# Designs tried in a protein design run: designed miniproteins, single chains, continued (2). Part 72

Each design is a single chain, and the fold is of that chain. pLDDT is the mean over its residues in the fold that is shown.

## One batch from the design tools (miniprotein)

Design m6494
Fold by ESMFold2-Fast:
Structure m6494 (fold): chain A 57 residues (1-57)
Amino acid sequence: SIDDLRAELDRLDAEADRRIAALQAQGDLRGAVRIGAEAGVQRMRLFVDIKVLEKQS
């Protein structure tokens, strides 16, 4: 459902933020950028899925 996808988006953002913070604390700035980019792609996919379902409802 749309609510499930929104919850998944919130979980993705929280997980990505935690992983980025941990990598930055380790001095792995390249790893932090990579995780941010990967999360950005997943956010776009979830956003599209949410918008498609909103229009079909």
Scores: mean pLDDT 84

Design m6495
Fold by ESMFold2-Fast:
Structure m6495 (fold): chain A 71 residues (1-71)
Amino acid sequence: MAYIQFTVEFPGGQFNDAIKDELKKVGAEKVKFINQTKAEVTVPVKDSAKVIELIKSKGGTIVDAKAVPKE
């Protein structure tokens, strides 16, 4: 299945386990914290719109997006 990996930034270190759990509920398969404000989110292409909407609703910004075939 095709996946997209987003790099996401949240202001003021608000990226935490609660946001990670919500992202997984809307279809994110993997969430990796890079630091307190930045994370990598891997999501199936079919669920990418839901993940983008959730990120924006939490005040996050998508700073990068790349296709990851076979993962």
Scores: mean pLDDT 75

Design m6496
Fold by ESMFold2-Fast:
Structure m6496 (fold): chain A 85 residues (1-85)
Amino acid sequence: SELLEVVREGLERLRTLIAKGGSDEEVRAVMSETLNKLGELLSTQKLPEELLKVLQELQLLLADGTLTAEKALAFLEELLRLLEE
């Protein structure tokens, strides 16, 4: 699944950034890029309600600039879980 690949790529990029001591600003940049890629794919298909809720919460945290590395990892791991079920 292309959605699954985008989420896995985003998660790998986040893990690499965190391991290197990356900033929350750099984490938010990776999350914005990941959400943009997901948004393009998601505009062409119906999504489960749970997946939509996770994406909406993530978008709100990005818009407010309150998304931390810990929260970003948790969101991408939840997206992977939902997409692999």
Scores: mean pLDDT 79

Design m6497
Fold by ESMFold2-Fast:
Structure m6497 (fold): chain A 66 residues (1-66)
Amino acid sequence: VEELVRRFIGAYAEALLAEKAGDTDLADFSRAVAERIEKQLKELGYDHLIPKARAEAERVAAEQAA
């Protein structure tokens, strides 16, 4: 599950960074990837991990944008 969470964080952070950069195509693609992983996590019963993973992705995006 750790690998799926890591991939979700990466994809979600990429989507946030792309949105800030005005790259709508990359933002849409990265968001779609993150949504697919989120669905997998929910199907496996790990939906409780998603809020913390989103918070971590937001932190990563903010750090990289600085």
Scores: mean pLDDT 80

Design m6498
Fold by ESMFold2-Fast:
Structure m6498 (fold): chain A 88 residues (1-88)
Amino acid sequence: LKKEVAEIMVKGLEAAVKAAPQLRPSVEKYLKEAKEALKKGDADKAFQYAQQAGLALEKASRTLDPEQQKKVHEEVGKAQREAAEILA
C-alpha cells in the first residue's frame, strides 16, 4: 500500500512539473530522493520525500499565473484521488 501510494504521488508531482516546468528546480532534489527510495524498496522514505516535494511545489506554485496554478492543482488532485482509491 505505501509503495503504491508513493509511486502515485511521484507520478502526480512529475505531471505537475510538466504542466509548469519552472517548478522543477524547487522539487528536483526531493523527487530524486523519492525515486531512489522507491528503487531501494523503501516506501516510507519515498513517501516522506514525496511529501516534501509536494510542500515545495505548493510554495513555488504561488509565483505562477492563475492558469498555471489551476493546471498544477488539477494534476495534484488526480494523484490524491488515485491514492485515496488505493487506501479505500
Scores: mean pLDDT 79

Design m6499
Fold by ESMFold2-Fast:
Parts: C-alpha cells; structure tokens; sequence
Structure m6499 (fold): chain A 99 residues (1-99)
C-alpha cells in the first residue's frame, strides 16, 4: 500500500519534470528563433521562423500527450506564452526598422 502510493508520487514527479523540460525547450527554442529573427532580412522569413517554432512545439506536445492532462495543459500554456513572446519581438523588430 505505502509502496504503491510512493510509486504514484514518483510517477507524478516524473510527469512534472517532463513538463518542465518541455517548457524549457520551448523557451530555449524561442530565444534561438528571436536571434534568427533579428538577423532576418524579410517579414516572410520571420513568419517562416514563427511557423517552424509552432510546428516544432506541436510535435513536442503530441509526443508528450500520454502525460497526465494537467501536465499537458502546462506544456500547452508554455507554448502559447512563447508564441506571444515571439509575436511581440516581431513587432519590436518592425518598429526598429521603421525608425
């Protein structure tokens, strides 16, 4: 009984760790995309970079869909947060180019 409870707790901790790793990958990926966007010379190239990030994040979430629903939701929330960050960075780059 106690060992079964401990195993469930360990499994839950592993799921949380997997979610945090995915979130960290999305943050690192977004940072890399921002660097590439700042070196990009066209709005089409920036759109392509953003779309590639979205597809990569969707693939990561699909691979992790077997995790508990709460962990998957956390990963999806982090994806949305990083997409918003990338969209804001695109707006900053456009403003810098218009100045």
Amino acid sequence: MEEEARRREEQLKKAEEQAEKAGGKFEAGAKSVIEEMRESKSSEERKKLLEAFKKAADAEIEELKSLPEEAVKKIRDEKEKQIERLEKEVEKIIKELEE
Scores: mean pLDDT 78

Design m6500
Fold by ESMFold2-Fast:
Structure m6500 (fold): chain A 65 residues (1-65)
Amino acid sequence: MYKMDMDKVKEALKKLSPEHLELVGQVSRILAAIGRKTGELSEDQIEEYEKVSEMAFELAAEQKK
């Protein structure tokens, strides 16, 4: 399976508004939680969604002062 390029994901996220970043963070967190509960996602895939969620929320917080 192809891994997400986390550097490219971060560059894409930097272009989003805080509101869109919060949405991405929430959706990614939900997908990671569902993946863990159902066992449908690999551990690497779950970790990727959690990292995207963390990056999105951090970038949103940085833009909101």
Scores: mean pLDDT 78

Design m6501
Fold by ESMFold2-Fast:
Structure m6501 (fold): chain A 75 residues (1-75)
Amino acid sequence: SELEEIEKEAEEALKNEDLKKLLEVYKRAEPLIGPAAKAAYEAVVEAIEEAIKRGETKIEYVEELLLEKVREKAA
């Protein structure tokens, strides 16, 4: 299934610390994400895009940005 392919590609991107590929995989997954998860999904995409824009390649930096975006939306 397309969801299984997306999951496999996301795992490979994480293993290789390839934020650009991870962003591509997430954007491709958007139509498969239910409405209830849309806001959380958008926060993840924004965090990855910001990390790429700053030239960051480490997943830990994306996690920090994601927590910041979630806090902003929860306030």
Scores: mean pLDDT 68

Design m6502
Fold by ESMFold2-Fast:
Structure m6502 (fold): chain A 61 residues (1-61)
Amino acid sequence: SLEEHAEELGRRVAEVDPERGEEVRREILQLIKESGEYGALKAEALARTLIAEVEAERAAA
């Protein structure tokens, strides 16, 4: 389901950035609830960008 997908994306973000991930998890859930499949596409793009940014920062440390 879209809600399960949102929860999974939120957890993945929270694993790399716990503080920011919790806020992003709520935003992802709201996007999907408000915009359905369009919201899911936006949420995936947001999560992938944030994970990539945090992983790049971690690799630089």
Scores: mean pLDDT 73

Design m6503
Fold by ESMFold2-Fast:
Structure m6503 (fold): chain A 84 residues (1-84)
Amino acid sequence: MEFEEKVKKEKEKLEESMKKLGIEIEPEELEVHIKVAELGRLFNETKDPKYLDEMEEIILAYFESRGDKEKAEEAERAIEEARK
């Protein structure tokens, strides 16, 4: 259950960062977070930055489909922080 614990910790870090950015969680947004968490688990196993790129793509596509450019940009910043 090591990778499940790592995914949980990463989700907590992302939730804390999003809270700092004033991002509220909506039902559809929760689905995006679940997908991002799964990609984060793959990143933890492989250390391949392509999974961070895929997370960014999914988040941007989601918010752009809703016409919410500002949230898309905030999500991009959060992903950039995760790369450090």
Scores: mean pLDDT 68

Design m6504
Fold by ESMFold2-Fast:
Parts: sequence; C-alpha cells; structure tokens
Structure m6504 (fold): chain A 65 residues (1-65)
Amino acid sequence: SEEEFVRRLLGAIQNGDVDRAVEILREAREKGYDVEKIFQKLEEILKKMNDEEGLKRLREVRARL
C-alpha cells in the first residue's frame, strides 16, 4: 500500500540510507504509486518531528530520482 511505502521510506531516511530510500521510491513508481504523494506525506511527518536531517536526506533522495 501507499502507507507501507511511506513507512519503509521513513525507516530508510531515519537510518541515513539514501540509496535504500531511492530504491523504495523506484519500486513504488514501478507498482504505479504516486511518488509525489509519498514525498508529500513523508515531508509532513518529518516536519512534525522537526527532523531537519531527515528533510535534507529526503531532498537528496528526490534529486536522485
């Protein structure tokens, strides 16, 4: 599900694993999920957590797609 991809992506971001985060998003895209919606949901979560490092990693992941 989309929510499963958000959770998996959050885990990769929190572990600092940018390569894994990129692979998760490519998998979501291949399965027909809306990658921009996944980014938006995760960005909202990271902002609520005040996770500046997570937000920087998320931007790095977005740049590598």
Scores: mean pLDDT 84

Design m6505
Fold by ESMFold2-Fast:
Structure m6505 (fold): chain A 98 residues (1-98)
Amino acid sequence: SADERALLELETLIGIMEIRRAVGYSFREALEKLAEELLKSEDPRIRELGEVLKYVLETGEVSERYPRTSEYILRRIEREEPLDAEELYALLLEDLAA
């Protein structure tokens, strides 16, 4: 399905981000690279996620259009905890449906 493809893309890109962290990238630098890769996606929902991540990294603020997704990202940044692809995608779909 389209959702299974989107999830696999997100899991792959988050996996690459964690490899970047393992080889010496800061959490912020790894997230900035993740945002760049999300914005290059052929899936418009994955590109929207890239825009949300970019907004959070630039402002440090919750997005009014994507409150659930941006709050999750901010919490993970604060704690330097890995992003979970399934949770992140589910929250994105909730914000898109609202």
Scores: mean pLDDT 90

Design m6506
Fold by ESMFold2-Fast:
Structure m6506 (fold): chain A 94 residues (1-94)
Amino acid sequence: SELDELLEELARLARELLERLAPQDPAMAKQIEDLVLGLLTAARNGDVARAEALRRQLTALLSEAAKRFPELAPLVQRTVEVAERVVELARREA
């Protein structure tokens, strides 16, 4: 499904981001990992309210990561865009 493809893309982008972030800030990387895993689960279960709440928290933390590590900004932007599309599609299928 389109949702499954977006969930796979989000997981791939998050993994790439975490591989680059974890050596610099392991605590922030862990928080982002937990939020991404929560968002993937909520979206798959059709829990739109939880998915939206987790996306907002993820976007705020990713914005902080891009500010502290400007070299990650393009990857952060792509991750935010895919997370937004995941929530929009989950909302449409609910």
Scores: mean pLDDT 89

Design m6507
Fold by ESMFold2-Fast:
Structure m6507 (fold): chain A 106 residues (1-106)
Amino acid sequence: MTAKVSVVDLDALPPEVRAEVEKIRKEFEDWAKKEHGLSDEEARIVAEAAVNRKLRELGIRPPSTLEDVDKLTYLRAELLVAEKLGDQEAVEFARWMIERVEAGLA
């Protein structure tokens, strides 16, 4: 069943990050659809994972926008974002977490 995906409220973000968030959201949504053939909903999850990663890099706590997305789907989106960015540490962590969730350990 399709999970309802919420997007981060740009009005709640500092002005200096709004343009970066909008750019990242569009880039990752388009990339996920074109390169991986993901649905609109799946591509939005990937885009929001990328946005949340960028907010953390900027020292901003990401708002909860993916509450209705299952943990495994979100972890797979985080893995895809980390792989695109060449973040090997994040790739290894995401793979480890996916294995734990699939084994019923997380």
Scores: mean pLDDT 74

Design m6508
Fold by ESMFold2-Fast:
Structure m6508 (fold): chain A 73 residues (1-73)
Amino acid sequence: MVDPEALELDAEASLYYMEASVYRLIAERETDPKKAQEYLEKARELFEKADELGAKATEIAREKGSLDLIGSV
């Protein structure tokens, strides 16, 4: 089943994935190794944020059928 809350969280996760991908591309083209490491670290943090939001969206969608769940809609 599709849940509006889950869809919104999934959209936000996708935005963070896109941002992380941009930082990763910048890092790959950066000639300064220290700068490249900083960009890679930012990309990693954004990927972790996206993963957390995506996991939360999936959990909400899976638990939508439960009568015990509060705020599933």
Scores: mean pLDDT 75

Design m6509
Fold by ESMFold2-Fast:
Structure m6509 (fold): chain A 96 residues (1-96)
Amino acid sequence: MLSNEEIVELAKKAVEKLEEFLKRNPDVSPFIKFFLEQFKYVVEKAEKNPEDEETLERLVRLAKRFIDLAKAGKSTDPLVLEAAKLFEEIVKNYEE
């Protein structure tokens, strides 16, 4: 069982992995960049108000969307896979 603060910490780690991926792969699609910006925005809101259940729910929904995107894109990049694993941990623990 993860606290709200631990969920936010995992999301921040996943964002860091994606930022490193973008630095190594600057020619990635605009969609990936847009997704990362949305994730950063929601994570910042969750950090300011960890008790805001609606913001945390939005964070979890965004994590689920990223996992689906990574699977659909058949991404094999280790940083993307590590980010997806962190998001999967968030989703699993938020629902428990």
Scores: mean pLDDT 76

Design m6510
Fold by ESMFold2-Fast:
Structure m6510 (fold): chain A 82 residues (1-82)
Amino acid sequence: SEIDEKVERFKEIVRELHKEFAEIYPSLSEEKQKETEERLTKELEEAMKKVEQARKNKDSQELEEVTRELEKRARKILEEAK
């Protein structure tokens, strides 16, 4: 239950980041679009691997920390793209 709540929070943050990227996407140069997408994809892939491990280990604290780090890193990438 606690793990499920934190997984849902992770998914919500991913949806918010995707929405923000979609909003800025048409204003970016083709080079910036590709660079930003590659950076965000890498961060998301790494976070998803850690979420899977945390879920398997029933580690709600680790899942929460992974979500915080993803949000922090992804928001920095999005701000740098603007």
Scores: mean pLDDT 88

Design m6511
Fold by ESMFold2-Fast:
Structure m6511 (fold): chain A 76 residues (1-76)
Amino acid sequence: IEHFRREVAKKLGLDDLTILYLLSQEGRFPLLLDEIARGKKIEFTPEQVAELERQLAQREADRKKNIDKINKLLSE
């Protein structure tokens, strides 16, 4: 799923925040994705940006945690 998010972001020129936002909208995802593909800009409120950045930071922290776990397993 994370690989899918990154691939879609790259293909559409979208950042991780925008992709994460689209995925969080579920039932509205196809409509919002179509609007962005047509060149429409999605504008976020400061509160939405803060929430999305927190989610991205958590995802990156989880990624680092997984790498640390793999390194521990390889060291055992």
Scores: mean pLDDT 64

Design m6512
Fold by ESMFold2-Fast:
Structure m6512 (fold): chain A 114 residues (1-114)
Amino acid sequence: SAELEEARQEAVDVFGPKALELSDEEQLRLLLLHELRHAVHLAETLPEEHQDILEKAQELLELAQDPSASPEEIREKIEELKELVEKSDLPEEVKNVLLSHLDAALRYVDVMLS
């Protein structure tokens, strides 16, 4: 698919040409984890009143690192975190950066599910 080819190019761009030696599933999982780590790092900079976003981001990263977790479960938890961020009182620029990482994570999960 066009989405899988795009993900392969993104894996090379992020992890270098040896990423092509990995399976498609392994490339997608690494890209997913990369985006979720960015979301956690951004959430760590948030004020105490947004601790719920950090906790949810950390839980999501832990779930995505669990080999027993299905892509469907990961997708559901990304959508829950997106809703929490969208409904928060965070500045628009902070929301946009967090949501960009979560949207990228969703794209990789959706490719895994196709």
Scores: mean pLDDT 88

Design m6513
Fold by ESMFold2-Fast:
Structure m6513 (fold): chain A 60 residues (1-60)
Amino acid sequence: SRLEETLEALRRAIEALEKELAEFEKTMDKSDVRQQVILGLHKIAIETGRLLAEKIEEKL
């Protein structure tokens, strides 16, 4: 179904963003508290997106 295709596309996009964020974390200035906070907020957003995707899948 279109919803299943959209959900799969969303999961792939989240995984790609996680990989890119992990590479950014390796090269970022780890002594900059502001960059650490921004990184943490992005990780929370990605985790929230994954949980929402799981809840949508449960209703399919």
Scores: mean pLDDT 79

Design m6514
Fold by ESMFold2-Fast:
Structure m6514 (fold): chain A 110 residues (1-110)
Amino acid sequence: MAAEVAEKVREKSRELGYKGVEAVADTAIGLARDTDHPAAREALRKGMEEALKYLDQGNFEKAIEALAKGIGEAVREMARHLGLPEAESDRLGDGAYQGALDYARILEKE
């Protein structure tokens, strides 16, 4: 299910020429492959489904925000599962979210 949604996001991003969304979707696919945690997998799946909805609308900004949010939530849940303090888990999740947004926006400008 998550892999099917991720593939659709990747294909739709290519059709629309959104290089940044495609690259961040590849990051989310990698996280989903390496994630043993149900909450992290669910965050990635929801982010990908919401991104696909916005890609169907041609809305790059909302699509990348949805993917970045899913990645951030997944990183936060993985950190919490590994026993990191809540504040540290939140910082890691926020960093992953912002990093994904910045990465997509840089690639889209190139």
Scores: mean pLDDT 81

Design m6515
Fold by ESMFold2-Fast:
Structure m6515 (fold): chain A 98 residues (1-98)
Amino acid sequence: LEEVRKLQAEMVSLEREIDELLAKNPEKADEIRELLTKMYKAFTDGNEEEFDKLYKELLEVAKDNPELQETIKRLYEVMKKLRPHAVKLKKKYDELKA
């Protein structure tokens, strides 16, 4: 649980950093926020294919902002590390439901 808590704290920090960067560069902010929302939904739903697709779209939209692109890459890596923990929790929940 300590490792999961550290990764969750890092994810929250990166989400805040993205919000600050979007506030400075508002031209694509709505599109990036929409893609991030869809990416979080795909992550929560366990849809790895959609999650990876949305990540690639986010990088393309953010290509003119290297700092935002790097922060998105860091968020993606943290979420990838959290994925096995989310899968294990869902599997235990499904086993209790069956």
Scores: mean pLDDT 78

Design m6516
Fold by ESMFold2-Fast:
Structure m6516 (fold): chain A 79 residues (1-79)
Amino acid sequence: MEEIEELVEKAKTSDLEEAKKAAEEFARLLAGSSPEEQRRAVQLAKRAVHELLEAGKEELAKILADAVRRAMEEAQRRR
């Protein structure tokens, strides 16, 4: 979870290029996580997306939201 939290913070505070890299790594970790870890990570990411939207950082919010969506789709395919 600590690594997932760090990646979410990087996605919130980095430029677009670094945010995309952090979001991709977050998605990879999330897809390979247990269902319990996935729920916690999704809640964390949803809060981060809301914070970014409130701050007017719409592009960063979309990058993180898209990463969560892709990770959840990948997790479903592995079942």
Scores: mean pLDDT 76

Design m6517
Fold by ESMFold2-Fast:
Formats: C-alpha cells, sequence, structure tokens
Structure m6517 (fold): chain A 82 residues (1-82)
C-alpha cells in the first residue's frame, strides 16, 4: 500500500540521517565514518526503492526532495573525511 511504502521510505531516511550524524561525529576515524557513510548510502537506496511504489504526487515530491538532500549531505561528508 502507499501508506506502507511511505512509512518504509521515511524509516529508511531516518536511519540514513542517524548514520550520517554518526559519520560526522567520527570524521577523524576513517574506518568508522566510512562504515556509517556506507550504511547511509544503503538506506538512501532503500528509500528510493520504496519511493517507486508511492502514488501520491505530493508525498512523492517530498520524499524525492529528502532523498536528494541526504545524497548531497553524503557526498559532501565523504569529501571531508580525514
Amino acid sequence: SDAQSVREAEEALRTAREHLEEAKKNKDNVIKSTIHLTAAGIEIAAADFYLTRVKDPQVRARLEAEIAELRKELHELSKEID
């Protein structure tokens, strides 16, 4: 259902944000930060997959914007890791 796909996408995005925050806290630890960035990337990909099942155009646009923002954060943070 749309409601289930929305919840699954939102949960994946929440988990991705948590991993990005952990990566930020561990920027000086290359191994730990890389593990969290990898996990964030996987969760963003999962959210994108669930988004393919969302029919509501307003909800879809919101989730697409959140995915784009998190992908941007992931890319920028990957450049800052020591």
Scores: mean pLDDT 87

Design m6518
Fold by ESMFold2-Fast:
Structure m6518 (fold): chain A 82 residues (1-82)
Amino acid sequence: MKYVADEALAELLAELGLPRVLTLGEVYSGVIQWLYKHGLRDPKDANIADVSDSPLGELLGRDVVDLRDPSFLDALLEHLTE
């Protein structure tokens, strides 16, 4: 199943060369790569990222994300349309 990213999420994904229409798995992988590219992942726990001063933090309304928390995926889904 493919989703359409809204304008804000599409801008973030475009920074990685990703299209606006993609699968949920591609969105998740893209966001993880974006966090790595910007050095936002915690060096002691790669599942934790400080996004407080980032476009992703603004998009999700969060200062810190845990990639293992299902609410992170739910927050991404708010910016995706089937």
Scores: mean pLDDT 79

Design m6519
Fold by ESMFold2-Fast:
Structure m6519 (fold): chain A 86 residues (1-86)
Amino acid sequence: MVSSLSMELLQEADPRLWRAVSTATAESGPVTLILHSRETGRTEVAQANSGETVTVTLSGLPPGSVITDAVVADGVLQEIRRLRVP
């Protein structure tokens, strides 16, 4: 089970690029982080250890885009979080 999820979007020095930073803490084993942009259709999948920070660089996000982060542990969807591009 996931005990916490932290996610933020940071603008890179190149204004075309955004850095999505996600950290999930689980009771056991690795977690799978699935970041999805509805507006671009892009999906990134990352595996991480509990408490490990995953960083994904995203390009081509229009203002107002929503990034969805879905956390899976032990094959079960644990949490979904959304962030909006300003």
Scores: mean pLDDT 74

Design m6520
Fold by ESMFold2-Fast:
Structure m6520 (fold): chain A 72 residues (1-72)
Amino acid sequence: SMEVERLKEEVLEQVRRLAEHLARYDPSDPAQVAELRALLAELRRLGEELVSRMSDEELEEFEKEVEEIWKE
């Protein structure tokens, strides 16, 4: 489904943004703390929607894609 592909791309993009944000994260900056909370909330929302639409096999494959981004 094109909707599932769109959600997958959005999740991967949000994971990349989160990783980039964490690399320069300063907990003493309230703007950065607010940005982190917003990124985590959006990731959670998108991830829950994706999980509800995918098979176990598709989820395992996608989890590997997410882990690859998270490692670097």
Scores: mean pLDDT 80

Design m6521
Fold by ESMFold2-Fast:
Structure m6521 (fold): chain A 87 residues (1-87)
Amino acid sequence: SKKQEILEKLDEVLKLFEKVKPQLPPEVAQQVEVNLGLAIRYLVLGDYEKALEHVQKAIELLKPLVPELPELEEVVKKLEEVAELLS
């Protein structure tokens, strides 16, 4: 199902994010985790619009840090794929 595909991609995002998390400013890491958790919660509830909102917030937090942390490029790319599926 579309919901299952999105959940699987978000799981991949969480795994990649855990690898980069120690290199992030703690406040940014916390805000990304909160938004990813809310995205999963709203997706499970079938609220794709709110799930998309929180995925977009995670992208906005991480994308500016890609030049300093190229490892974030794959995280952002997978989040953008999730956003496309939620749209």
Scores: mean pLDDT 89

Design m6522
Fold by ESMFold2-Fast:
Structure m6522 (fold): chain A 94 residues (1-94)
Amino acid sequence: ARELLDEIIALLADSPAAQAALLEGLKAAVAAKTKEDAIAALAAGIKKAAELYPEKINEILKKGTELVEELSKLSLEEIKALAREAIARIEAAQ
């Protein structure tokens, strides 16, 4: 899961708008009360990022689908930890 999320973050590096959409999804995942809500929030953020970066839409959505599959195998605490780490890295790069 971490590697796929890292690949998505790298893919969005040239689009501040797409990065902001992913960041919103990650923050919503951290705030989620259930595993289902956390995964849904991150999936929504990735979808929005893809829509804001049409040149890479297919690659973003493919990696996002693979990430959602991997996240389904994790606990809520593991998903939140992954999201917090991703937020810290995106914000440090800005």
Scores: mean pLDDT 84

Design m6523
Fold by ESMFold2-Fast:
Structure m6523 (fold): chain A 85 residues (1-85)
Amino acid sequence: LYVSKLPREEILKKVREVLERAGIPEETIEKLLEISEELDYIPEPGLLVTLARSGLPLETVREILESLKKDPSSLLKLLELLEKA
């Protein structure tokens, strides 16, 4: 990618493509994107793939994304939590 910052629509398209290639069900993709829109926060696609595959409840996923929006360093704790699961 030649741009340092992408428009929100392009980021959402890229995220959807990554999730689709990872085999995430369409309904799960739509729910994850809905949460991202509600929070005005789009995490890295790899994180969304990991969350989608974790089997965590949708409410827990929302809390995780909200925490990451407030403090990106929470990603390390989240990765540790997923390793334990």
Scores: mean pLDDT 71

Design m6524
Fold by ESMFold2-Fast:
Structure m6524 (fold): chain A 70 residues (1-70)
Amino acid sequence: YVRELAERYKRALKQQKSIFEDEKSKEKLENAVKLLEEAMKESDQTLLEAVRKAFDISLEVIKEELEKKR
């Protein structure tokens, strides 16, 4: 079940890349996807930690995009 959720989240991150036009934002989201892919080969505990890091990266990207419009 955890791996199915991670697969869905990975797909959502890839879709987020198409929403953002900034190349640095896309690179950060791509790194989050890679982090999840590597963690999916490991234990569920490692996967949960990778999901948390990926969420942090996603939030950082959103904050940076928001700041650019100010």
Scores: mean pLDDT 74

Design m6525
Fold by ESMFold2-Fast:
Structure m6525 (fold): chain A 83 residues (1-83)
Amino acid sequence: SPQEELIQRALARLEEAVRTASPEEILELAKELIEELVEAGVPREYIVSLIGWFGQQLLAAGMPQATVDEIVQELLAHLDELV
């Protein structure tokens, strides 16, 4: 499925960014990927779940809880502006 392929590519890009990018770069990339998922018709509920999963990945990578909370909140707010 084109949607499934897009989702898998988005997950791979986020996984790479967690290991290589700054928090600011991660937030920018994640916002762009959310826009792509919304445009492709991925359900809001699935995107919310992806944002939650991504927050868990950031914590596992050693990012401080306060920074992760800020990123998650900004991503959810960005999603609300699109949908």
Scores: mean pLDDT 84

Design m6526
Fold by ESMFold2-Fast:
Formats: C-alpha cells, sequence, structure tokens
Structure m6526 (fold): chain A 88 residues (1-88)
C-alpha cells in the first residue's frame, strides 16, 4: 500500500507538470485539442482519487493498481499529444 501511495503521489506531480505546460501553450491549441487534453487530465485525476480512496478502504491491491495504471496511461497519452502539438 505505501508503494501504491508513492505511485499516486508521483503521478499527481506529473499531472501538475502537464497542466502547467498546457497553460503555457493554451493560445497555440485549437478548441478541440484543448478540450481533448482537458478531458484526459480530468479522467487521470479521477482515477488517482479513486485509487487513493481504495487504499483508504483497504480494497484489493489489484484494483488499486488498475486505477493507478489507468491514470498513468491517460497521463502518457496527454504527454504524447502535447509533444506532437509542440513539434508543429
Amino acid sequence: MQEALERIKKLEQELEKIKEELYKIKDKLSPKEYLKLLTLLIAAGGSLVTAEQMVKNGSDLSLVQANIDAAEKLIQEAEKMLKEIKAR
């Protein structure tokens, strides 16, 4: 469980960095791109909140890990999209 909490904290930090980058390039984004990125970040944040609640409730570690993995995948998708936009 402590290892799961460490993963959550690290992903929350990565999510904050992506939000800062999004803010810096906001004027370069189409409305569609901005909404898609925002949706990915909201979904990632939700999965991390769910994982934290599952840890507090003593839920199965596999379910906790599944929510952390889901958040990590969403964060990676957002990072990939930001990288592609910056390359334009």
Scores: mean pLDDT 84

Design m6527
Fold by ESMFold2-Fast:
Structure m6527 (fold): chain A 70 residues (1-70)
Amino acid sequence: SRLVRMQESSYKSFQDMKEGEQKRGELAKARADKQSPDLGAEVGKQTAERVQQLQDQADAHKAAAKKLSE
């Protein structure tokens, strides 16, 4: 089904975005840590929140694909 394939594609897309955000966040945190530990902690927290949002979106698409494929 095209709809199942679209949901699977969206799941993969959000997983790829999550991996990209994790890598960017690690680099941003490393830079922030050089300024202050508090700034590094804040960047780490913001990255974790964004990664969780992307994972939630991925999981929703995975669940939708499973429901559509029965």
Scores: mean pLDDT 85

Design m6528
Fold by ESMFold2-Fast:
Structure m6528 (fold): chain A 63 residues (1-63)
Amino acid sequence: MSVEELAKKISEETGVPLTVAYELAKAYFEEGITSEEEILAHAKSLGVSDEQAKKAFEILKAA
């Protein structure tokens, strides 16, 4: 699955804006930021809720 396809899946399943979902997918797969703590902190800095961030992380981890 490409970063673009994964970002779209995250946005559709969590309600996170596509641009934010893309940044999280890029951080996880291109920048090597794979810890839950760092992904949740990054997502929160972009204005998403803890619940949305956790759901996004589960999608990233499952890919």
Scores: mean pLDDT 82

